Designed miniproteins, single chains, continued (4). Designs and how they scored, part 59

Each design is a single chain, and the fold is of that chain. pLDDT is the mean over its residues in the fold that is shown.

## One batch from the design tools (miniprotein)

Design m14162
Fold by ESMFold2-Fast:
Structure m14162 (fold): chain A 94 residues (1-94)
Amino acid sequence: MEELKERALELARVAGGMYTLAQLSEDPEEAERLKKLADEVYREATRLGQEAGLSPSELAAAFVAGTVDAIGDALENGVEKARERYLAELERLR
């Protein structure tokens, strides 16, 4: 049960980060791909979170934390490196 909660919250955080990186992307096609992926990942997080007994507000808080973290990562390491890390984390969580 704890593993499902952690996975759902991490997926919500990753979705938030991807959403921010989509907004920071200068390539419209890349931005659209990242936004669609963020939407898909957040739906998965919501499904798992509901199964694990997480509230919608806890998932939303994780998503918001992800958006803020991605801004910091992009400022420090660049948008491309931040994107690479978030995609790798998504693969690790699946």
Scores: mean pLDDT 83

Design m14163
Fold by ESMFold2-Fast:
Structure m14163 (fold): chain A 61 residues (1-61)
Amino acid sequence: SELLEKAKKLLEEGKYEEALELVIEYLKKTNPILAKALEDAKKFAKDLKELAERGIDYLES
């Protein structure tokens, strides 16, 4: 998936918020419940890297 590779590259570049936003946009079409949960978690998250990694892991499974 081109989107998954782009998200991984953003994560490698330290662009955690951009990686997470890209994952959320993709999930809005495929799993809107999870997309909303990640959007809500982002508002309170201090570790955006962990949220981005979890989102990418879900998309790979």
Scores: mean pLDDT 79

Design m14165
Fold by ESMFold2-Fast:
Structure m14165 (fold): chain A 63 residues (1-63)
Amino acid sequence: SESVIYVYDTKTGEMVEFVFRPDPANIAALRAWLAANASNFTEEQLAGLRAAIAAAEARVAAL
């Protein structure tokens, strides 16, 4: 199953769509993208996105 989170990018003023698929490549790509673009988000947004990525990793590991 996939889940989607929309987060406001504070640098561009646009909504970013994070699509969580239950595969390691998608999760790794999301982690890498967030690391490269962390300055675009508030600490609260980063905490939420990191928690969502960790939850997705746990779901994949349980498969």
Scores: mean pLDDT 81

Design m14166
Fold by ESMFold2-Fast:
Structure m14166 (fold): chain A 55 residues (1-55)
Amino acid sequence: MSLEELEARILEAARRRQALVDETGDENSPEVQAAGAELDRLIAEYRRAREKAAA
């Protein structure tokens, strides 16, 4: 997966999390927490891919 693809997925995940916060009004809801975990996972994967590309 390319760095561009990971960036696009991160942006999509961030927008989805924000939409859930706006919909629920609760940043601690299970849905928002799950979306946040997905975003964190994508960011971690992007960092790993970037480290490999920089080597």
Scores: mean pLDDT 80

Design m14167
Fold by ESMFold2-Fast:
Structure m14167 (fold): chain A 55 residues (1-55)
Amino acid sequence: MDKAKFNKATGLALELLRQGKSKKEAIEKVMKELGVSKKTAKKAVKTAQQMLDAE
């Protein structure tokens, strides 16, 4: 799978979560902006949430 696309998805998800968007909104935005599958968007948002939770 395209690592560059996944990294971009994770970065976008992090910014959306920082702005107070819900996980569902972040998934939808990532899918629309990057054209990734729902599965990929969910993984990117989960990864972003884990990064925030590590604080």
Scores: mean pLDDT 79

Design m14168
Fold by ESMFold2-Fast:
Structure m14168 (fold): chain A 62 residues (1-62)
Amino acid sequence: MFSLAELKALRALGLRADGVLTEEDLQSVNAWFASKGRPPATPEEVLQIQRDMARQGIGSPA
């Protein structure tokens, strides 16, 4: 599970917690993953991150 700080960093890079995966969302997550030395994220991982952001009140509070 991503930390609150990591989710906020991804939101600051433009990732949206709207449940719609765009190429821009995937590029933003992959840019952050590259900065951390991680392999590229899958679309499923990005959707999981968006759900975690929404659950924690980042971008789209539930």
Scores: mean pLDDT 71

Design m14169
Fold by ESMFold2-Fast:
Structure m14169 (fold): chain A 62 residues (1-62)
Amino acid sequence: AGLDDAIAVAEAFLAEQRKELETLRKEYEKNPSEEIKSRIDEVEAQIKRTEEILAHLRAQRA
């Protein structure tokens, strides 16, 4: 109950974060700046946290 919904929400959020990271990397490639690099590092850290949460949720489903 609710676990599959939590997984779906986490997967959707992870997909959004990965798209944001791709956009930031393309922007950094064109115009490198410390501000963009800082944002990339922040989003990468968020992705890692979301992946860890998602792994735990998936393990509970099994």
Scores: mean pLDDT 83

Design m14170
Fold by ESMFold2-Fast:
Structure m14170 (fold): chain A 78 residues (1-78)
Amino acid sequence: VKKEEALEKVAKIAEEVVNGTDEEREEAARKLAEEDPEMVEAAKEALEEGLDEKFSPEVRATAQELVELALEYIKKKE
């Protein structure tokens, strides 16, 4: 998966849940971890490279939160 495309997909989900509840963000992260763990890993690499600078601060913060939560779910299953 291309890092930029993975981050853009996570950012779209972040836009949907940025004004949601903590439970909705946790559920979105869990679904990402279960359905596409490779995309989560690619999005993490994109965040480490600063490719999130093009998004709004709120979307960036939410995308980072979703990736971190999803990575925790992936780690717990291994």
Scores: mean pLDDT 78

Design m14171
Fold by ESMFold2-Fast:
Structure m14171 (fold): chain A 65 residues (1-65)
Amino acid sequence: ASDEEIAVGVADIAVAVAKLMARKGRYDEAIEFLERMAKHFEEQGYTEAAKILRDAAEELRREKA
């Protein structure tokens, strides 16, 4: 698998973890977790993975609001 494919796979797992955190009422922690990981992937040039994480964080922000 390419580095980008691995990054996307890791992002998908991170989104699943964040959704579990949100289901337990830990929205702020879930959002922070996703945004922190998105920043890391963006710094490495994994734009697709970072977008997956940021889109998920935005979804959770809207759900919390």
Scores: mean pLDDT 86

Design m14172
Fold by ESMFold2-Fast:
Structure m14172 (fold): chain A 67 residues (1-67)
Amino acid sequence: MSEEELKEEVEEALKKLKEYLEKTNDPEVMKKAIELLRELAKLAESQGLEEIAELVRKEIKEVEEKL
């Protein structure tokens, strides 16, 4: 899998996550999502996937603003 393909899959997954969080509108679910996103950002950084890590961090900020 190319880095471009991986980035596209991550963008799609983040979009689905946003839709799920908007539908659920549950602070406990949002907190768990932030926790998972932080782990994903760390994983992306450790793999050298800087663009993916930045995308995930942006999502963390958007979810935190709604909390």
Scores: mean pLDDT 77

Design m14173
Fold by ESMFold2-Fast:
Structure m14173 (fold): chain A 61 residues (1-61)
Amino acid sequence: MSELAKKGQDLVVLGAILAGQGDAEAGLKYGREGAELLRKAGYDESADRGLQGVEAIARAA
């Protein structure tokens, strides 16, 4: 995986953790940044799934 894709995935994971802790605003911010980096790296499906996961966690909190 490229450095850009790794950074994108790490930001999506951070977004999910923050959203799960009740910080939906920070979670969505990092989730969106991570998804953008994943799309730039060519991982559009991973970007879509990752962001949808963060959004679902944020909505459940």
Scores: mean pLDDT 84

Design m14174
Fold by ESMFold2-Fast:
Structure m14174 (fold): chain A 59 residues (1-59)
Amino acid sequence: TEKLRKEAEELKKQIGELIREAGDAYLSGKDAEKVLAEQQKKVDELAKKAAELEAKAAA
């Protein structure tokens, strides 16, 4: 149970880093739209995995 919760926390940390990088790219450059699209896709997948791990940890 705690192992799954720790994995979810690590995924949330990665999500935060991806959001920060996407924000920086959006403000700084011409390829920002492509970087944003790819980072948002990864954030969504990681967020779903984190939610699933939390649900399994709670069950």
Scores: mean pLDDT 74

Design m14175
Fold by ESMFold2-Fast:
Structure m14175 (fold): chain A 70 residues (1-70)
Amino acid sequence: MTEEKARYVIEVFERALALAAAERAGEVASEEELRELEEEARRAEELLAADPAVREAFRAYHAELVARLA
C-alpha cells in the first residue's frame, strides 16, 4: 500500500513540474487542468502528512530528480 501511495504522490509532483515547465515555455494551461492538479496536490499532501514511509520515499525520489536536473 505504501508503494502505491508514494507512486501517486510522485505522479502528482511530476504532473505539476510538467505543467510549470509548459507555462514557462509560453504554453497556457486550462483552468480545468489547474483545478484538477490543485485537487490532486491536496490529496498528495494528505498522504505525505499521514505516512512517514510515503514522505521518505518521496524525499528519496525528489533528491534523485534534483540531481538529474542539475
Scores: mean pLDDT 78

Design m14176
Fold by ESMFold2-Fast:
Structure m14176 (fold): chain A 64 residues (1-64)
Amino acid sequence: VEVGDILKAVEDYKAKTPEELDFKKGDILEVLEVLNDRWVKAKSLKTGKEGWVPVDKLEVIEQG
């Protein structure tokens, strides 16, 4: 996963902290920053909200 990649949620996720982003299965997110292989900062293309998301619940559908 790299900055600029477009991700699609494969399952729902509920944020555990205010810095994390909620999403629903099928939501489309853009990678803004990579912390490590498990966590990225992403922007929801549906809501415009940004936050940290777990990579294991997302699939890369387009490379940036």
Scores: mean pLDDT 84

Design m14177
Fold by ESMFold2-Fast:
Structure m14177 (fold): chain A 61 residues (1-61)
Amino acid sequence: MKEEELEKYKKEVDRLIEKASTNPDPELARAIALLGAAVIAATSKDEEVRNEILKYAEEKL
């Protein structure tokens, strides 16, 4: 259950990073990706899942 939920969120983060990377300003692109990942994490009710989402986003950035 938790692993399936985590995979869905990781896919959302990947999609967000891809979209953010289209911004011509690399600093803004990074900020948008990080803020978006934090918002995605905040939608999870599971604290462990939220922490894994944030860690995944930080490692990808």
Scores: mean pLDDT 76

Design m14178
Fold by ESMFold2-Fast:
Structure m14178 (fold): chain A 51 residues (1-51)
Amino acid sequence: SPQVAAIRVVGRALGLSEEEIERLATLPFEEAVARLPLSEAAKAAMLQALG
């Protein structure tokens, strides 16, 4: 899934643990993106590209 791949790549880039990344990967994409420690602009861009 491109959405799950994006959560893993972005989560690792942000320094999240693999455990936290896999927990986020189980959520609906919009909820996973909302929980990433990103700016609102970056979250919106991610949802626009893959949501």
Scores: mean pLDDT 87

Design m14179
Fold by ESMFold2-Fast:
Structure m14179 (fold): chain A 63 residues (1-63)
Amino acid sequence: SIMEKHTKGGEAAQKAVEEVRRNHEESPETLSERLRRATEAYEKVVGKPDFGADPRVTPPPAL
């Protein structure tokens, strides 16, 4: 179900953030890494949008 994927994605993202924070202090550089890992963990569960540019992970372009 789509709901389960979204819930698991969010949970995985939160766990990724917590793991990074536990290993490193809360710093600007660490925040960027946490955001990236959270997004990556979420996309692994929910799935990436298929824009036809890259069949693999395509990060959000001009955002």
Scores: mean pLDDT 61

Design m14180
Fold by ESMFold2-Fast:
Parts: structure tokens; sequence; C-alpha cells
Structure m14180 (fold): chain A 73 residues (1-73)
């Protein structure tokens, strides 16, 4: 049903947002450490990890929006 599909999308979106926030935090820590140590490789790793985290957050928010739209029908 649309209700079950909507609830599943919201649950999946919430899980992606949680994972994305964890990656964003990890990326920030790596970036800060890289800047302190003047380690370009660690800076690049931190940036990449943070960007991946942001991507998951946006994907999760889109899934939640779609799930809510299905529940409104």
Amino acid sequence: SLEEEGKKLIEEGEKLIKKGKELLEEGKKLLEEGVEKKDIKLINKGIGTALRGIGLIFEGELLIKKGKELLAK
C-alpha cells in the first residue's frame, strides 16, 4: 500500500540522515586533524568523507519528503 511504502521511505531516509551525519562528523575531525598536522592527504580524506556525508543527508531528506507525499494521498 502507499501508506506502507511511505512509512518505509521515511524510515530509510532517517537511517541515511543518521549515517550521513556520522560521516560528516568523521570528515570534520579528519579535516581538523589534517589542518593541524599540515597533512594534505588527511585534509583531502576529510573533505571527501564530509561531502559523502552531506550527500547521504540530502538523499535521506528527499526520501522522507517522498514518503510524506505518499502518506498524504
Scores: mean pLDDT 90

Design m14181
Fold by ESMFold2-Fast:
Structure m14181 (fold): chain A 63 residues (1-63)
Amino acid sequence: SSSVEAAIAALESPSPAVRAAAAHELGEIGDPRAIEALERALAKETDPVVIAELRRAIERIRA
């Protein structure tokens, strides 16, 4: 639970590297509680690497 919450918070980091790492971590954890946060992050994200990690995370959790 604390790992999921920390990763969700990190999706709002000003650092694209931190946001990408957070998205990857949430995908690996696979907790559906992260889906809404990942979808909101994806809607406003402009960095192509972060977009790819967010999409992958959502797909992994919904698989």
Scores: mean pLDDT 87

Design m14182
Fold by ESMFold2-Fast:
Structure m14182 (fold): chain A 100 residues (1-100)
Amino acid sequence: SSAAKELLEKAEELIKEAEKETDPRKKLDLLNEALLLIEEAIKIAPNDKEVLSRARELLKRIIELAMELLRETTDKEDILQAIGLILRAIGLLLDIDLLE
């Protein structure tokens, strides 16, 4: 679906912004927005293998960036938010595997 692909394009742009962001809080906000867009794309196109493949790629990038943030931040709130983001992204990856 074109709508799902459009959501994934927006999610990728947010991930690219997060890659350049030095503020942990802003980085987390960008990654959380990207995650929500990916989740919506999966919901509207659960049988689109191209959408699911792209979602899987973007979810892995979110996990990588959140793990990098965990290595760099000392703020407890940011650590907890990053862990939550990683767990949610892993959950969506599992959901994709169940749809295929």
Scores: mean pLDDT 88

Design m14183
Fold by ESMFold2-Fast:
Structure m14183 (fold): chain A 71 residues (1-71)
Amino acid sequence: MLLSDEEIAVVRETVQRMMAAADAGDLEAIRKAYEEGLKRIDALPVTPDQKELAKRALELAYRLAVERHRA
């Protein structure tokens, strides 16, 4: 698997936070969770390629959370 266990945990936690914020109707909380997730990924001692994959997963989840908020 290309993602480390630490990256998987950060991605999972960030996605859960963004989805909870979307369900609460709080766009600012979605954005904050996304930004915090990106910072956590950047702090991990993993390769740039692994960070890129994790960030792509967060970006997709962020777009879905924003769309869910607007629906």
Scores: mean pLDDT 79

Design m14184
Fold by ESMFold2-Fast:
Structure m14184 (fold): chain A 57 residues (1-57)
Amino acid sequence: MTDEELESARKALGLPDKRAQAWALWVLGYSQRQIAETLGISQSTVSRYIRSGEAAR
């Protein structure tokens, strides 16, 4: 990961809710497992958030 990718991840963590944070990290190329570890939630919750984001697009 580059410093620019790390900064993008920090910006994603600054988003107002966990669903938006999970989607932003997914778009940045993070795996569901990495997103779960980063946000302190289960991988199943991350999968739900990502599916919700896909359905909204």
Scores: mean pLDDT 70

Design m14185
Fold by ESMFold2-Fast:
Structure m14185 (fold): chain A 61 residues (1-61)
Amino acid sequence: MEKEEFVRKLGEELGLSDETIDRIIAWLKERNYLFSKEEILELVRSEYAREKGVPMPEFEF
């Protein structure tokens, strides 16, 4: 799965706003996608906590 597709799918499953999803993807593009999957998950966790005011729910793939 492409990094952008991964972020969109994960963000949609978590109920993140389109604005938040697009912001994360913009950061990936600015750094030429030099993020690992773990780094992307950390970004998503951080943005989820910022938007929702609670920790991201734990889930497994």
Scores: mean pLDDT 76

Design m14186
Fold by ESMFold2-Fast:
Structure m14186 (fold): chain A 118 residues (1-118)
Amino acid sequence: AEEYLKKGKEYLEKGDYEKAAEYYEKALELDPLNAEAWENAAEAYKKLGDNVKAASYYQRVARIYYLKGDYEKAIEYLEKALEVAPEELKPSIYASLAYVLEKAGKLEKAKEYKKKAE
C-alpha cells in the first residue's frame, strides 16, 4: 500500500497522470478508506479530463470525512466534485451537499442545494 502511494505521488509530480491514477487505485484496493489516495486519484483524473471519475472520487473522499464526523471537509470535497462534475451528475452532488449541510446545522444553505437537486 505505502509503496503504491509513493509511486502514485512520484508519477503525479512528473505529470504522468495515467500512471499516478493507476498506482493510487492499486493502493485503494488495499486500503479503500484512504481519503488522501482517493483525493490524489481524483486530481489525476481531473488532469486527464476524466471529469466523471474525478467527481466520483471526490464524492468518495467526502463520504470518508462524513463517516469520521468531519462535515466541514465533507462539504469541501463535495464542492470540489461539483466544480468538475458534468451537468448530469450535479443533481446527485447537490443532494449530497444538502444532506451534509443539514447535518452540519447549515439549514438555509442545505435548503438551497435541495432545490437545485430537483
Scores: mean pLDDT 89

Design m14187
Fold by ESMFold2-Fast:
Structure m14187 (fold): chain A 55 residues (1-55)
Amino acid sequence: SPEVEELREKAKEYEEGAKVLEELAKQSGSQQMRDLAEEARKKAEEYRKKAEELE
């Protein structure tokens, strides 16, 4: 369904964002960037779970 597709796309976007933030955190040693990466991964998981619930 369009709703499931949208949720999966959002999950993918947050997953990709988390990877970018993790790499930036590794390069800079920034705890703030690490925290942002963790938050992005949590949001990706939330959107995946919502997509699974709507199947």
Scores: mean pLDDT 84

Design m14188
Fold by ESMFold2-Fast:
Structure m14188 (fold): chain A 67 residues (1-67)
Amino acid sequence: SFGDDVTQTVQDYQNGNLTPQQAADSINRSVNDTISRNPDRVNGIRVGTQKVLQRLNVPQSVQSLIQ
């Protein structure tokens, strides 16, 4: 699922496998793809993404690059 995909990307970033730009770009692409497939859930997807990023303590440098 989208949530699992975002979680995996953040874990890879925290383990030093991705730069902030790479992590943010990957998450942004997954979010945008999910929105395009679920246009009636846009608000829920965006809010859910922000909550996941906050819960996982993703650095502001990554969060600021996600639109």
Scores: mean pLDDT 77

Design m14189
Fold by ESMFold2-Fast:
Structure m14189 (fold): chain A 66 residues (1-66)
Amino acid sequence: MLEERSKLNKEMAELQMEAQKNGVTPDLVERYAELLMQSWGAEKSKFPYVKARVEESLEATVRFLK
């Protein structure tokens, strides 16, 4: 279980770095939202809301670092 959490955190960090290098893409937002949902144990019904928040957060972070 600890190893799985570490793997999820690493994959999410890699996707965040990818967004900084190549920009925020719909595929990247979807993948990041899926990993975040798994990390939280969130209900599938919440996916569209989590996806929207992830997109806003990643785009804000990329704009701030430019």
Scores: mean pLDDT 75

Design m14190
Fold by ESMFold2-Fast:
Structure m14190 (fold): chain A 119 residues (1-119)
Amino acid sequence: TARETARNNLEGVAVAAEAAREVLREAARLAEEDEEKARRLAEDAARLAEAALDALRAAGAADPALRETVERARELVERALEKVRAALEDPEKMAEYLEEAARLMEEARRLAREAAERL
């Protein structure tokens, strides 16, 4: 059903966002010790964030009533991607930007989880 498709995709968003948060946190920890590894992890987190955006798009398509929640979660994920990009451009602030990205992904995860539980 459309409701099941929406729920499954929101659960997918929560899983991808949590995975991205964990990877971003590890990248932030390594930023000053192993910049090359931190950069690779940041790129991995960006791919997970893109997967979350795809799942959000699918959830919104399945249930138009989720439009506001999907738009809010999408904005958080897009802002997290901006922070990842900033981290890759500025090694001195890499840890700070990656920590900000991780917080944004945690907020997106919470929104997706709460929305899925209401379905």
Scores: mean pLDDT 90

Design m14191
Fold by ESMFold2-Fast:
Structure m14191 (fold): chain A 100 residues (1-100)
Amino acid sequence: SEKRLTLALVLLISAGGQVFMMERMLEKAKKENAPEELIKKIEELLEEARRLLEEMKRLVEELKKDPEDEELFEELRELALRINELELEVERLMREWNAS
């Protein structure tokens, strides 16, 4: 449905924004000379988030061909949730470093 495709596009835009925020957190950690181990961990989480975002883009293009595909939409939702979990983990790591 048009509603499902619209929701998928909103999820993709939100995921892109979350990846952008993770990139900004990494830049801040590097600028403030955070420990090398923290920087590497954030880089790994960001690399995973970028891979998932590229997969979401591919699934959105497939969903445009069949907007009623419930399985594709659910896969998109699962990828969006995983990107959200990765962003929250980066935020947690940054908070723990700031508290130490």
Scores: mean pLDDT 90

Design m14192
Fold by ESMFold2-Fast:
Structure m14192 (fold): chain A 85 residues (1-85)
Amino acid sequence: MAENEQYARAVVDRYMAGLEKAKTEEERKSLVNSVLLLAKSLSVEEKQALADVIKEFMETREVSEDIRKDLEELLAEIEKLIEKE
């Protein structure tokens, strides 16, 4: 449980560090795709932890509209992966 949350937080932190360096829409979409590819290889519990950390991040931090939209799309795709079991 705690390990899954710690791992999920590390994934989100890495994604955010990438966003600070991303200057184009193509680079931002590449980062979203990288997280999605990673999510596909995770267990259901790890995917849920990742989804929960992304939700917390969107609720607690002020982000631009473009970043919020990318995070909402990412969250929706992760939730679809969870439903497949």
Scores: mean pLDDT 78

Design m14193
Fold by ESMFold2-Fast:
Structure m14193 (fold): chain A 77 residues (1-77)
Amino acid sequence: MRAEMQALVDEAIAAAREAAKLDSEKGEEVQDYAVAAINYLAEGEARAAELQAYADKALKLAEETKREAEEAKREAE
């Protein structure tokens, strides 16, 4: 369980880093969700549901940030 939760948190962190490369301000919001997931990981297995929810929010927002940044870049270029 903890190893799988750690992998999910690692994915959220990686997604936040990628989002920050495309849009630094929105990337910080993704990072906030990733940090929340990290904090719940530290609290243990009882917080697995909260960890999953925040990791999912980070991943979803990172994908939306990437799409919006690419669209904005295409419009500006």
Scores: mean pLDDT 76

Design m14194
Fold by ESMFold2-Fast:
Structure m14194 (fold): chain A 86 residues (1-86)
Amino acid sequence: SLLETAEYFRELGERYRAQKLYRSAGLMYEIAGALYLELGDVERALEMYEKAAEEYEKALAQNPSEELRERLEYVKEKIRELKESM
């Protein structure tokens, strides 16, 4: 199910975060956020995008990347949009 898939990516993000694989953690949280949003769970989607932003900031501190900076700006925009809709 879509919910089980969202939960899978959320848990995978937590495992990558525990291993300090920040880029991978951010990507998994971003995917989970998109899936929760598709489910209409705005609160969980917001939580996931905020976690993705945090992990991307940590990844950028370790290794600067234009692609990762663009991903960070994307999730920040999603956070802004979701907060405006709440």
Scores: mean pLDDT 90

Design m14195
Fold by ESMFold2-Fast:
Structure m14195 (fold): chain A 60 residues (1-60)
Amino acid sequence: EVEELRKLARELGIPDAQIDGVVEDLKAGRLTFEQAKRVIEALARAPELTPQAQANADAL
């Protein structure tokens, strides 16, 4: 389940830092797998926080 979310995020180009929060919520039982998957898809659509222009971060 967590592994599947990580794979999906990687496929969509979402960085681990973003996914870490979603994974934490899933592990704590605050999000179901389906909800977590939808959040990841929404993040990929709305590049408000994670711009996917070749390089995605300044420092890291």
Scores: mean pLDDT 68

Design m14196
Fold by ESMFold2-Fast:
Structure m14196 (fold): chain A 69 residues (1-69)
Amino acid sequence: MAAQAQAYNAQGVAYRDQGDLEKALEAYAKALQLDPAYQAARDNLGRLIREENVPLSEVARVFAPLADL
């Protein structure tokens, strides 16, 4: 398992608990960029989008910079 992906997942949980949904989304996206098969980060990202009503435009915006390598 990638310790770096796990650290970003933990940061995402912390940001979500603080109500910083943009930083939470970014942290989960970063975890999945490092380990796309990391189930916990995938579940947390899906939950954030579905339960916190994060707009798809924000998801696309956050993923675009992370996709540049």
Scores: mean pLDDT 72

Design m14197
Fold by ESMFold2-Fast:
Structure m14197 (fold): chain A 63 residues (1-63)
Amino acid sequence: MEKAFSPEEARALAIMATAGFSPEARRRVIDELVEEMEKNGTIDVDKILEAARRHEEELRRRR
């Protein structure tokens, strides 16, 4: 299996993996992962989920 994804594929993967999170958390995760992909050329599903949980907690703390 290839480890590299296009930006569109990375966005689709992030959306699917974070379907249970708030729209705000998902948007932040997508932006962050696109930047990571541009630097490293790969996306990791575990990193997507970890980032989503972090953003969700941060957003929850602000309310």
Scores: mean pLDDT 69

Design m14198
Fold by ESMFold2-Fast:
Structure m14198 (fold): chain A 80 residues (1-80)
Amino acid sequence: HMEAIAEEAEVGILEIQLAVTKWAYRKKRASPEEVIEALKKLIQRAEDLLARTTHPGAKADLQRLIDEAKELLKEVEKEK
């Protein structure tokens, strides 16, 4: 169904956004402040998705994404 496809696509987009944010941080292509803002927005969006999804695989992927994003957020905040 179209809703299921949209949900899968949204999870995929969040995974790509996290990967790009990690890349930008590690390659010094974004400031710590920009990375923090991007991660906070990503976490909020992923948590909103997690709250409304019923698919076990999507829940697992979103939880992993949230955990990875939160870990990176703590690293960036510590390093400023």
Scores: mean pLDDT 81

Design m14199
Fold by ESMFold2-Fast:
Structure m14199 (fold): chain A 69 residues (1-69)
Amino acid sequence: AQELLNEAGRLVREAEELEKQGKLEEAKKMKERAVNLIKEAARQMGVDPSGISLDPEEMERMGLRVLLA
């Protein structure tokens, strides 16, 4: 589970860098992968994935980036 969260954090950071470069389609693809990894990690931990916010701003507010680092 933690390995999936770490990989998701890496993909989120990579997507942010791609957005800075104007590569919005590639950034969207990376964010979609990160979302799927977070949901899979939640499922493996016995947490309902429907309760997880996937908005990067809301992830920051919840301190989830500490878990994705």
Scores: mean pLDDT 67

Design m14200
Fold by ESMFold2-Fast:
Structure m14200 (fold): chain A 71 residues (1-71)
Amino acid sequence: AEKLLKEAEELEKKAEELEKEGEELIEKGKKLLDEGKVEEGIGYILRGIGLILEAELLKEKAEKLKKEAEK
C-alpha cells in the first residue's frame, strides 16, 4: 500500500503544478489577445487548457490509486 500512496501523492503534486502552469498560460494568452496577437494568444490558451485537462486526469488516477491502497 505504501508505494500506491506515494505514487498518488506524487501525481497530486504534479497535477497542482500543471493546473498553476495552465492558468498562467491562459492568462498570458488573454493578454496577448488584448494586444492583438491573436495567433499567439490562442496558442497559449490552448496549451493552458491542455495542461489543466492533464492535471484532471492525474487527479483521477491518484484517486484510483488511493482507493486501491485502502483495500
Scores: mean pLDDT 84

